# Ledger of designs, part 76: designed miniproteins, single chains, continued (5)

Each design is a single chain, and the fold is of that chain. pLDDT is the mean over its residues in the fold that is shown.

## One batch from the design tools (miniprotein)

Design m18628
Fold by ESMFold2-Fast:
Structure m18628 (fold): chain A 99 residues (1-99)
Amino acid sequence: MPVTPDLSLEELKKRVEELIEQIKKAKTREEIRAVLLRFAADILSYAETHATPEAVDEIARLLEQFYAEVEANPDASPEEIAEKARELYEEILKIVEES
């Protein structure tokens, strides 16, 4: 259950920055998976309150695709995964702002 129903853009930015740093410091794939699930949850929580339903569906697909790419590439470094997460976050913010 989400603990913050009305997540502001400033709070989302702070959480995403913390999660990206956690990915970089992760020692196991299980830790990366846990952080990515939290990343998706925080982004979707924000999008559900600030974007159209159509934009939320698009964002959910992008997050699912990203997770699948990480699972398909076990040799990707934590730094590479963190960089892709940051790029995806920036793309998602544009979708929210344009919705």
Scores: mean pLDDT 81

Design m18629
Fold by ESMFold2-Fast:
Structure m18629 (fold): chain A 79 residues (1-79)
Amino acid sequence: MEEQLRRAARRVARDGVVTRDDLPLLAKEVAKLTGASFEDALKAVEETFRHLDRDGDGRLSLDQTVALLQAAYQKLLSL
């Protein structure tokens, strides 16, 4: 699973960085992996992004993006 999430992060990231504008693309990837609705996936991704974006710059590294996808994936499996 982690390698699939890392591939999703690499597809969405530009220059190894993900921004708030990329969240719908991350939500689409998580929805495909979990079978959840796009709406539920987007909410999970948005909530997790807020927690990981500690400096408030609206940017996540590749590793932070993988952590976001892992957290969103687990939230959606618990619904």
Scores: mean pLDDT 79

Design m18630
Fold by ESMFold2-Fast:
Structure m18630 (fold): chain A 63 residues (1-63)
Amino acid sequence: MADEFYEKALEALERGDLKAAVKYVSLTIAEGNKEKARELIEKLREAGVDDSTIKALEAMVEN
């Protein structure tokens, strides 16, 4: 599978663009990359993303 959104999410996290990071994580989930999406969600949590956003992304991965 193409990992473009996973890489873009990591780049956004590295530059501190949390809005872009959340967007690319949601796109990673939409592509079915659940394991990579879970890794990115943990990185978003470490970066201080709001708990409600984290819970929404977790719900998307689990379904």
Scores: mean pLDDT 82

Design m18631
Fold by ESMFold2-Fast:
Structure m18631 (fold): chain A 85 residues (1-85)
Amino acid sequence: EREKLLEELKKKYEEIQKIKEKKGEDYGNAYRLLYLLEQLKKLGVPDDVLQQLIKQMEDELKKLLESGEISEKEYNLLLEALKKA
């Protein structure tokens, strides 16, 4: 139900806030994007849109790797999590 989803979103956003404080803003943003993608997938978003979002997420993770914000191991872990979603 919508209320349950709203409550979940609030809790997840609070967790992302904690991650941002410990690991920095860019890392927290990656987790937020993964969570949002999972929610969209659960809602049955069309394949075309999901494919575009996944591509955007992959591009974002690549930028984090290039900037040195995440290690190659972290990049691979986040990419695997994205594929599982």
Scores: mean pLDDT 65

Design m18632
Fold by ESMFold2-Fast:
Parts: sequence; structure tokens; C-alpha cells
Structure m18632 (fold): chain A 70 residues (1-70)
Amino acid sequence: ADKDFEKGQKAFEAGNYDEAIEYFKRAASEMEGEKKIKVLQNLGRAYLRAGDRYSAIKAYVEAAELLTKL
């Protein structure tokens, strides 16, 4: 999980947004609570940079819903 998040961050910084999306999706599936919220926020940013506004909104909404449950 932490390794996938780190790889996602490095891919994002390199401008490889599709690769960042894949790593952040893997990290989110393995994480819970505050860590999952943070990953979903990064996933939303990666989707926005890739031009996928719909998937970005979905990621941000999921993060907001998790915040409400904490």
C-alpha cells in the first residue's frame, strides 16, 4: 500500500498521470480511514491532469463520504 502510494506520487511528479492513476487505485484498495482519503484526493488530482473530470469527481466524492463517516 505505502509503496504503491509512493510510486503513484513519483509517476504524478514525472507527468505520467495514467501510471499515477493505476498506482493510486491500488493504494486506495488496500487502505482505510484517513490514509484512504489522502490517496483518493491524489487520485482525483491525477484524473484531473489526465483530463478525466468525471472520474476525478467520483474520487473526490468518495473521499468526502469517508470523511463524513470518521
Scores: mean pLDDT 85

Design m18633
Fold by ESMFold2-Fast:
Structure m18633 (fold): chain A 80 residues (1-80)
Amino acid sequence: SGERLLEMVRARGELEREADDRIATLKVQSDEAANKAKEIDPEEGDKLKAELDTQYAKQSAEIRGEAERRALERVRELGA
């Protein structure tokens, strides 16, 4: 029914929004840590920024993958 499809769309949108919010928070935290490190030691801070950027990329991919997995699970539950 159209009602169940709408529930699936809403569930996906909710999980995507939660993932986006979490990723945005991680980016702010990563950027702030890098900036503070550069203020203390510019050379080591640049190296740390590269490491933090790599960690952010990994963590954001994991968050998006988890949200997609949960969305698929919830769509299956609603379709049961």
Scores: mean pLDDT 87

Design m18634
Fold by ESMFold2-Fast:
Structure m18634 (fold): chain A 91 residues (1-91)
Amino acid sequence: SPSEQAFEAARKLTEELKKKYPEVKDLVEKYGNALGTALSLQVEADRAKAEGNTELAEGFEKGAQQAIDRANSLFKEMEEKVKKYEEEKKK
């Protein structure tokens, strides 16, 4: 599925980032976990929709969106730390 493909691409990216920037390893792991939660909840939402359970699907979609919002917050923190690290490295 597109969600599964996006998760796999993100997982590969997070592994590469952990190797290149050990100082953000914990943050990268939290980001990956948030994306995994979002994918899991989206899969459950898609299943509920297929079964005609709109209320349950909406609940899972809200949970997935909260996990995406968390991942976006963590990604911004990671970008700022990487940017600061690269700026310090150039000095």
Scores: mean pLDDT 80

Design m18635
Fold by ESMFold2-Fast:
Structure m18635 (fold): chain A 100 residues (1-100)
Amino acid sequence: SSEFEELLAEISRLGRELNEAVERKDEERFIELARRLAELVQRMAELAGLPELGAEARKRIEEVIEEAKRTGDLEGALERISRVVKEALTRAAHALSLAE
């Protein structure tokens, strides 16, 4: 769907901006972008008919954000968030490819 394509494009943009925030060691910007990413990933999973996947992905991203706030480890947080996002997007895309 066009909405799925628009969400995928925005998620890709947020991924680039997250990398830039890590390079700049901008924790506040990283947290802002990561929360936005969690919302969009949940939205994509819901569009794919996988609301439980979306809720779990968002929860996992929020847990990584809280750990990043505690540790200041933005590089490790980005790696963990990237894995959650990749898993969720792969499953959502597969579900949508099987839809009518």
Scores: mean pLDDT 86

Design m18636
Fold by ESMFold2-Fast:
Structure m18636 (fold): chain A 73 residues (1-73)
Amino acid sequence: MDKVWSSYSKEGRLLDSITESEVKELKEKAKKAIKEGDIRKAVSITTALALKLIAAGRPELAKEVINEFNKLL
């Protein structure tokens, strides 16, 4: 169940430092999708990012991302 993070062992290891940079990039991409009217794509990106953050052990960042994009939906 919570072993999805283990399934991404290569990606999980990189999340130690790269996670914050990737979070920023994906947040910007999701905001762009919202501005372009691709709400479905924005929700999909936001959900994937949130799940990835939870798997990386950063649920606070996941909640922050969800809250930020909920304001834009």
Scores: mean pLDDT 67

Design m18637
Fold by ESMFold2-Fast:
Structure m18637 (fold): chain A 83 residues (1-83)
Amino acid sequence: SAKEAVELTAVSIEAAGALFDVEHREGSGLSVEQLLALLRRTIDRIDEFLANNPDVPETLKKKLRENREKLEAEAARLAAEAA
């Protein structure tokens, strides 16, 4: 529906923004701790969207899961660097 499309767009933009901030962290002014918090928050929002919208098309769910995987990989990488 139109509501799910708007919510999907918002979550997708947030995921892209979080990945952009990690890639450009030298210019962003964000600390590693702040980037980790942003990535975790974005992963949680994807999980909430998928839980609340079970009837959205499989292709859209797959794209969100792919974005979640990328965010999780970046979070793991940053956490390893901080250790």
Scores: mean pLDDT 79

Design m18638
Fold by ESMFold2-Fast:
Structure m18638 (fold): chain A 55 residues (1-55)
Amino acid sequence: SLTPDQQRQFQRMQPSLRQSSIEISKTLGFSPDSKITQGWYQMFRELEIRALEGQ
């Protein structure tokens, strides 16, 4: 679970996480609007949530 401050930080990171997803997909030859790019974006969001929570 994220604190309100971590939630705010996470929201501010959305453009960066989206861009990283697009960059990886382009490197692999996929469209920015593909389901593959969407999958990368979801994975990066999940990883960032875990990083913010601390393990």
Scores: mean pLDDT 81

Design m18639
Fold by ESMFold2-Fast:
Structure m18639 (fold): chain A 55 residues (1-55)
Amino acid sequence: LTEAQRAEIREIGRQLKERFGMSEADIEALVELAEALGFETAKRLIEANSGIAIP
């Protein structure tokens, strides 16, 4: 993952924190998920589980 992609996942995580009360550890877990599964796959998985539309 690039630094820009990590920053984008963390920004998505901050939006989830505001809406659903996710912790900072949960946000970092999303970054690890993106590193394990790939950036696009992680975004689709977050979208499917959160109901937030992610481009």
Scores: mean pLDDT 80

Design m18640
Fold by ESMFold2-Fast:
Structure m18640 (fold): chain A 62 residues (1-62)
Amino acid sequence: VELSGEYVDGQLMLVTREGNNGQGRLPQTEEERKLAEESLKEREKKFEEGRKLLAILSKLRA
């Protein structure tokens, strides 16, 4: 399964898109906390890079 970090009510939690719960849980270890933070940063970076890539593509086509 894929674990990803997500802020739920201001708390950093690990969530899975699988299973009936659909609930987040608190990271149990420092490794899980780092994984959650990295997942959030990667997602944010991808989103930001996507915007920048679109701008670059627009510049190339403009």
Scores: mean pLDDT 67

Design m18641
Fold by ESMFold2-Fast:
Structure m18641 (fold): chain A 74 residues (1-74)
Amino acid sequence: MPVKSSPEPSEEQLLSLLDILGRYAEQHRDDRELLEALRKTLEELAKRAESKGWLEVAQRARELIERIDEILAE
């Protein structure tokens, strides 16, 4: 799909951000509200990345969602 929008972070920058968010989720595993908010943000990010063809970003975001779901299920 063609897209015209403001400048967005690069695929590499988003991958770095996802690494940071993954560590943040592990540090705050007891903060259920924060984890639920992150999960929703990651779902939106994954969908956006897929629409741009940034499959690595989408895959990484989905892996982090799965990890958050595991933490929330504990």
Scores: mean pLDDT 78

Design m18642
Fold by ESMFold2-Fast:
Structure m18642 (fold): chain A 65 residues (1-65)
Amino acid sequence: PTTPADTARTRVGVAAAALGVDADDLAALLGVAPDAETPLGPRLLREVGPDASDDAVADAAARLA
């Protein structure tokens, strides 16, 4: 089963790929720790919400980075 942390990692990965940057670098720019137990995208999830589209996540990541 997918955890919220796995979902956050996947969303950050998609946004990083769309922006042409490394996912860990994007997570660091967003002010979150790259931790397996901690969602990489809590700031992104706070900005866009849990049901946001991949496009909305990418736009928020670009704005926050």
Scores: mean pLDDT 58

Design m18643
Fold by ESMFold2-Fast:
Structure m18643 (fold): chain A 66 residues (1-66)
Amino acid sequence: SMMEKLVEAAREIAEKYGASEELIERVERLVREGRFDAAGTLLALELGPEAAQELGKRYRELLEEE
């Protein structure tokens, strides 16, 4: 499903930028709740703006496939 692709993308990016499993779980929860702006903000605060930017780009690419 699209939701699972979005969650997987968020997990992969968080892991790439060195997130703890606790942080990954928090980000996945926000994405599943449709709170994409909150997920991006959390990644920016914890991992830096590049992580949030990469997530936003990945989401645009995935949504264009639908």
Scores: mean pLDDT 82

Design m18644
Fold by ESMFold2-Fast:
Structure m18644 (fold): chain A 68 residues (1-68)
Amino acid sequence: SHVLEALDTLRKNAPDLPDAVLARLVAASLRDEPREVQLANLREVRDWLRSHGLEEAAALVEELIARL
């Protein structure tokens, strides 16, 4: 997934980036996509974050999903 590849790269290059900023950047990258595409990508990002122990970031992504 291009979104997951970008997320992994961002975390490696900016490890101190706050979870809230990371979630907003992911949402912003998807803003012009259809709702279904945004939902699919945000769910994939949420699951990736959970698999890496980033539960706070995953919770913020879940809030973004709930607002769509």
Scores: mean pLDDT 78

Design m18645
Fold by ESMFold2-Fast:
Structure m18645 (fold): chain A 82 residues (1-82)
Amino acid sequence: MSKEEFDKEVYRAVALLALSVILVTDKTLSPEFKELLQKAMDAVNAGNYEEALKYAREALKVAPPEHQPLLQSAIDLLEKAI
């Protein structure tokens, strides 16, 4: 595996972990925000990274302020992984 391919796989894995942490640690999230996070995670797992980035960006627009920094980090990692 090339270093570029390895780095992209690491970025995808860390981004998925960040999205998962938000979803599993906060049970008070709005249904819309939960749905967008789930769609982003499903897209990462399916290898649809551009679609994952789209849903993550949509999630950021409705994200509570406390989750915005971690979600932005996930978006930044997904952008590096495309």
Scores: mean pLDDT 85

Design m18646
Fold by ESMFold2-Fast:
Structure m18646 (fold): chain A 85 residues (1-85)
Amino acid sequence: SLEEEARKALEENKENQEEIDAALARMQATLAAAEADYRAGRLSADELRARQLLYQAMVAMYNLDIDEAQRLLAEADALVQRILA
């Protein structure tokens, strides 16, 4: 899942800026695809929001704003739990 991919990337790439940049670019491309799916009615608003929060969490971690990254990941997790309910 994107949540697991984001958490793994944050944990493994803390000291590797190039890998973080690549992960952010990959998530940005995934977010663009999700936005297209949302416009086509193939993705819910909550699903799109969860993906946006994961991208924002990656950006926060890149900036070493760990508290903000944790807050955004918690929001994404709560949305995923609502989607799966």
Scores: mean pLDDT 79

Design m18647
Fold by ESMFold2-Fast:
Structure m18647 (fold): chain A 80 residues (1-80)
Amino acid sequence: MNDREKARELVELMSEAARTGDEELQQKAAEQILAMDREGLRTLLDVLIELAGGEMDKEEVEEKKERIIEEKLAYVKALE
């Protein structure tokens, strides 16, 4: 329940970070994603798929998945 609401907010944060290119937003999103356990990440992806099912092309879904991966990589790179 609350985890799903948090996942939806995180998806919005990731989308905004990707859209604006703001490094601070990108770091916030990446930190939250990497701090999530496997169940949280699955909930996050489930929310993303739901959003895609109503309003997004399949290519947009794949792009958002790629953004999630890049956010994780950005977090790892920031730790270096």
Scores: mean pLDDT 68

Design m18648
Fold by ESMFold2-Fast:
Structure m18648 (fold): chain A 65 residues (1-65)
Amino acid sequence: MKALLVIHPQATREQVQKILQIIRELMEKYGKTAEEIMEDPELVEELRNALKKAGLEQYVEIIEL
């Protein structure tokens, strides 16, 4: 199922840019668009783990639709 990524309004500009960079790195690693990543449960889990490792998980909510 498709997942939705929400960035919380308390995130700073720098934190938002880092979140987008993590998404871009996953896109490059797997040759997929952001939409294709959000449709793949294994890649959504990898995104969650990358955000957690970067200390950014508190600024992002991933909702299963």
Scores: mean pLDDT 81

Design m18649
Fold by ESMFold2-Fast:
Structure m18649 (fold): chain A 73 residues (1-73)
Amino acid sequence: PLSPEERIRKLILARMFYIAADTTLMLAERGKASDDEIKEAIELVEETKRIAEQLGDEKLVKKANELLEQLKA
């Protein structure tokens, strides 16, 4: 099991990746995101999901899945 401090560090990383990908979605919604930018955002969200699953954060897993669906649309 992770220490409380290790859990917080992983949560910081997961949240940073999520925010970056969510911000890229704003460009995609404007038709301004490149295919490479969308691919990078998808990779960031998949890493967010992986970390969230390790932490047992079901709410963050759900948010990551929703963002993945929007990026792949």
Scores: mean pLDDT 88

Design m18650
Fold by ESMFold2-Fast:
Structure m18650 (fold): chain A 58 residues (1-58)
Amino acid sequence: SSAALQQRIHEITLQVLEDAFGKPLPADITPRELRELKLELQYQLGAISKEEVEALLG
């Protein structure tokens, strides 16, 4: 099912973020907090501007 694939993608995403930031993420991390970390990583890699991060977070 698509739900099983989404769960696997979520687990991989958490691992990538933990490796990138060098710390474990909370098991109860919210979708908002996860989005903020993804945008922070994209900003640190030079993929997006600070203004784009602020616009995407609202």
Scores: mean pLDDT 81

Design m18651
Fold by ESMFold2-Fast:
Structure m18651 (fold): chain A 61 residues (1-61)
Amino acid sequence: SRLAEERTRLESEIQNELDALRAELKAQGASQDEIDAAVNEKRRRLTEERDERLRRLEEEL
């Protein structure tokens, strides 16, 4: 379904963004606590954005 395809795509995009953020912060010498805090905050935001996108897409179907 279109919803399932979009969900899979958004999940992949979120994982890629979180992986990129971890790599960047590690390269900058951030502590594990700083990395965890930043990644957790980014994950929350991206998850909320994903859920809103999927809700809108569901309304269009």
Scores: mean pLDDT 83

Design m18652
Fold by ESMFold2-Fast:
Structure m18652 (fold): chain A 61 residues (1-61)
Amino acid sequence: SKEELIAEIRRLYARLAPHLSPEARAELDTFLANAESKSVENLENALAVLRELLRARGIPE
């Protein structure tokens, strides 16, 4: 569901946030503030990007 996607994105973002620049955090905060207006496809793409960023940094999900 969309709610489950948003919850998972928030969970992964919390793990990634300490490793991001203030600019990147502000951009993702804006995305999440508008997450309910995003399509399922857009949310799935965001989730895939966050997973890749965590993997690239060796951070566990």
Scores: mean pLDDT 84

Design m18653
Fold by ESMFold2-Fast:
Structure m18653 (fold): chain A 81 residues (1-81)
Amino acid sequence: LSPFQQLGEQLLAFKKEAIEELKKLGEEDPEKVIEEAYEEALAEVAPLAAQARSREELVALAQQTLERTKELVEERIESLK
């Protein structure tokens, strides 16, 4: 798998676990929470991705987007406890 495909698989695995956790905490639309977090993370990283000059840099930014998405979702989960 390409690095981007591997990151996509990690995102899908995280999404599955996060949806289950959010549902347990009474979140009305867990998929929307994850989608909004991903869009926010992507918006933060997009200007840096436009400046990237190597595949390694793009992979690092894709990983940063995933990590930021996880952070935002985890903050939401914490706020519901």
Scores: mean pLDDT 81

Design m18654
Fold by ESMFold2-Fast:
Structure m18654 (fold): chain A 73 residues (1-73)
Amino acid sequence: MVTRVSNSFSVTTKDGKVTSVSIELERDSDKQTYTVKVTITEDGKTTVHEGVFDSSAAAAEWIVKLIGSEPRP
């Protein structure tokens, strides 16, 4: 069985820019997988990101990291 959840929010970057984010999450209970689709609109540009994860924690971490858009150490 597949369950779909949608969330939307806005974040302000360190430079004062506002980013709009729309998130769609699908969970497949038979396969225990989470498919995430994130649509990010920054400075008039829309970018779509998609990922598949084996846990809700991994999906959440990826979403937070993606929205932060900061270089890795």
Scores: mean pLDDT 69

Design m18655
Fold by ESMFold2-Fast:
Structure m18655 (fold): chain A 87 residues (1-87)
Amino acid sequence: MPSAVEMGIALGRQAQTSADPKARALGEQGLALAEEGRRLYEEGKKALAEATTKQEILDAIGTILRGIGLGLEGMLLGQKGLALEAA
């Protein structure tokens, strides 16, 4: 699993433990995006392993990249939530 997805989940959960309701809200949003990114990444990896045609390979890679992108967005939201608490 990409480090960005793992970090997005971890940071999102950490931000949710904040006393600041804004940091918690960002943590919830970041976690949701990172969890969706994990789902797409796992779906794309499975599709790539089973791919036998050029189109199947390209579609699977596209799904993997979308999953990584959502993981990165989740990570950034989690970081923003933690930064709000830490100042």
Scores: mean pLDDT 83

Design m18656
Fold by ESMFold2-Fast:
Structure m18656 (fold): chain A 80 residues (1-80)
Amino acid sequence: MPTDEEIEEASKVKVPLEKAEKILEEALKEDPQLTLDALQAALGYLTSKKPPKNKEEFEELMKKAKQIAAVLLEERRRRA
């Protein structure tokens, strides 16, 4: 499980949403559980910092969670 510090650091990496979605799609094919765990960790971290108050805020949070999860998955692949 990634730490809050690792998630915070990953959030500072500027990954385009399109690239993040492609990374997640490939990762989901190779290891769906690991990919879902990364997404859940990113979402949990973001919602603990600022819970979304409406659908638009939730959609923005989901985009950020995908970007963070993609960074976490790439970092893990580099170390494997």
Scores: mean pLDDT 78

Design m18657
Fold by ESMFold2-Fast:
Structure m18657 (fold): chain A 79 residues (1-79)
Amino acid sequence: THGRLVARSDSLLRTIGLAIALMGELYEAGGSGVSVKDTEVTVDIDLPASMEEVRAIMDRLEELARRHGAEIVSRELRE
């Protein structure tokens, strides 16, 4: 199952903090990667897990991003 979440911050410093927080959460979930471009952080989840499990991970990442003041730009989930 593949999930992608893109979150945007209002500053470079907040983007760095967001990226670190999302990397930590994703690492604990066994996830694949985080990339940063300008003020956007992209999280790619590529796991041999069910759609429900990946959705739960994405829900936690979205909550964490919102707690860091970020806007959710896009969210994608595919088998």
Scores: mean pLDDT 78

Design m18658
Fold by ESMFold2-Fast:
Structure m18658 (fold): chain A 68 residues (1-68)
Amino acid sequence: ATLVVTFKSGEDGERAITRAVTREGVKVLSGKELDETTFEITLADDADAERMKAFLETLPSVESVEIV
């Protein structure tokens, strides 16, 4: 599954994503920055993507999270 995470302007998205990956213990297949606020993360497991989405949506720095 692939997550597209959009952060609010001025927020450290890379740090937030790193914390979420560490917290959830997910296997990341690839990650890339699409722009200064938008990151794409591909995970091996759809259940891991749902957990990551749920956690990231609790963060005040996150604008939106989509599973594609």
Scores: mean pLDDT 81

Design m18659
Fold by ESMFold2-Fast:
Structure m18659 (fold): chain A 100 residues (1-100)
Amino acid sequence: SAEAEAKALKLLAEYYESIGMDVLAEAARLLAEGDEEKARELLEKAYPGIRKEVVDAIIEGLKTGGKAAAEALAQGESEEAAAEKGIEATKKKVSELTLS
């Protein structure tokens, strides 16, 4: 559900922040609030000259990570395990969309 995915994105934001990925943490929080446009603007300002396709890949990756974390939480996995799965799903999706 959208509510479960938003909760999972907020969880992922906390874990991204804990490992020093502050920009991804804030992008995940903005996506949890439904502010995709602000998340894109944040990425463009944080990484001057970033290509649109890379911004699109990061946004889609974070959404995929939020969904994966939400599914793990729904299956009774711990917040730590769910966050780990969400981060891995984000990395995999970004790689799939940005590899030539």
Scores: mean pLDDT 87

Design m18660
Fold by ESMFold2-Fast:
Structure m18660 (fold): chain A 87 residues (1-87)
Amino acid sequence: MRAAFLPVKDDKEKVPKLIEELVEGDPEGVFVVILDEGSKDGAAKLAKKLLEERGLPFVLLPNTSYEDVLSNPELRQQVLDAAREAA
């Protein structure tokens, strides 16, 4: 199972296409890490709904950027733990 990052920041209209591209990249299964960078348009809620409808495992990290995950060992461990629980 591949872990894939989905950063969202007021990108609600792009979310369905981004999820489709993640699924196409690994049709046997993908664990999605939703990075909500403070979206006000409901992008994170839409991403969560679409992933639930597809039956894909995910974790939502509120007010978190990709750079935050790369620079913070505790956030990286949280992502790895969530992926292991989903596997």
Scores: mean pLDDT 75

Design m18661
Fold by ESMFold2-Fast:
Structure m18661 (fold): chain A 82 residues (1-82)
Amino acid sequence: MKIKVPDEVKALLKEVGIESDEVTPLELERAIREYLRRHGLFDPEDPSVADVRDTPLGKLLGKDRIRLSELPEVLAEIEKKA
């Protein structure tokens, strides 16, 4: 099943080399992890947590931090906002 993504997430996908407007949940999770890695957004003391406050993802979700264990919920919120 493919997820349609909002414009803020399309910008994130393009930065990691994905030009499609529809992605699988696994592709979207991989893209988010790669984006966070490229921008050095993981917490140095806890690499399971990322600071997203100044990112399109953080603005879309209204959150300053996300846990990688919460990615399924993040993906569901992205799908609802598409």
Scores: mean pLDDT 80

Design m18662
Fold by ESMFold2-Fast:
Structure m18662 (fold): chain A 68 residues (1-68)
Amino acid sequence: GPETRERARRDQREGREAAAAGVLGARFGNEVTGEIAGTLRSIGDNVDVYLATGEWLPLERLPTIPPR
């Protein structure tokens, strides 16, 4: 029913707010936040491949990829 959808929305919203407001700022810092955004953009096409393999690291375990 609609309650299941509302619960899913709440969880997604909490995750998004934590990642966008808390985690991005507090965990990665100012300059690192910019580098992470750039790195994620460059991996955009390869992300689908990684998702297909089922090997995706959680936000806490996100590796630092050297900027090229």
Scores: mean pLDDT 51

Design m18663
Fold by ESMFold2-Fast:
Structure m18663 (fold): chain A 58 residues (1-58)
Amino acid sequence: SAEEVAERAERAASEGAKGASDALGQAHANSAAWEVQEATGREAVGRGTSEGARVEVL
């Protein structure tokens, strides 16, 4: 029914956005995503080259 569709859409939107932002942010920060981000950061800062940053700017 239309009412059930509206209810599911509303719940999926609010809970999905909230849960995805909250859970994903925390899970990724404390998992492999954080390690990948840190490794990339270290390369860009010390080991990285201007070419790496240059491609990002483009």
Scores: mean pLDDT 57

Design m18664
Fold by ESMFold2-Fast:
Structure m18664 (fold): chain A 68 residues (1-68)
Amino acid sequence: MEEAVKRAYERGRELARRAFENPDLPSDEVIAEYERLKAEAKELAGEAGVQAFDDGMRETEKEYREKR
């Protein structure tokens, strides 16, 4: 379970990084990938996985906003 939570967090970080590194990506495609990965996190680690995924995304978004 702890391993799955960590993986969910890393997936959130990767999605946010991909979105910031590729600003020309359509927002609907990013949203679709977000919902898919969030659902996978929930299946593998439950609510803790969803929270970790969201935390990973928010932390990475904050890092990119400060870097720019």
Scores: mean pLDDT 77

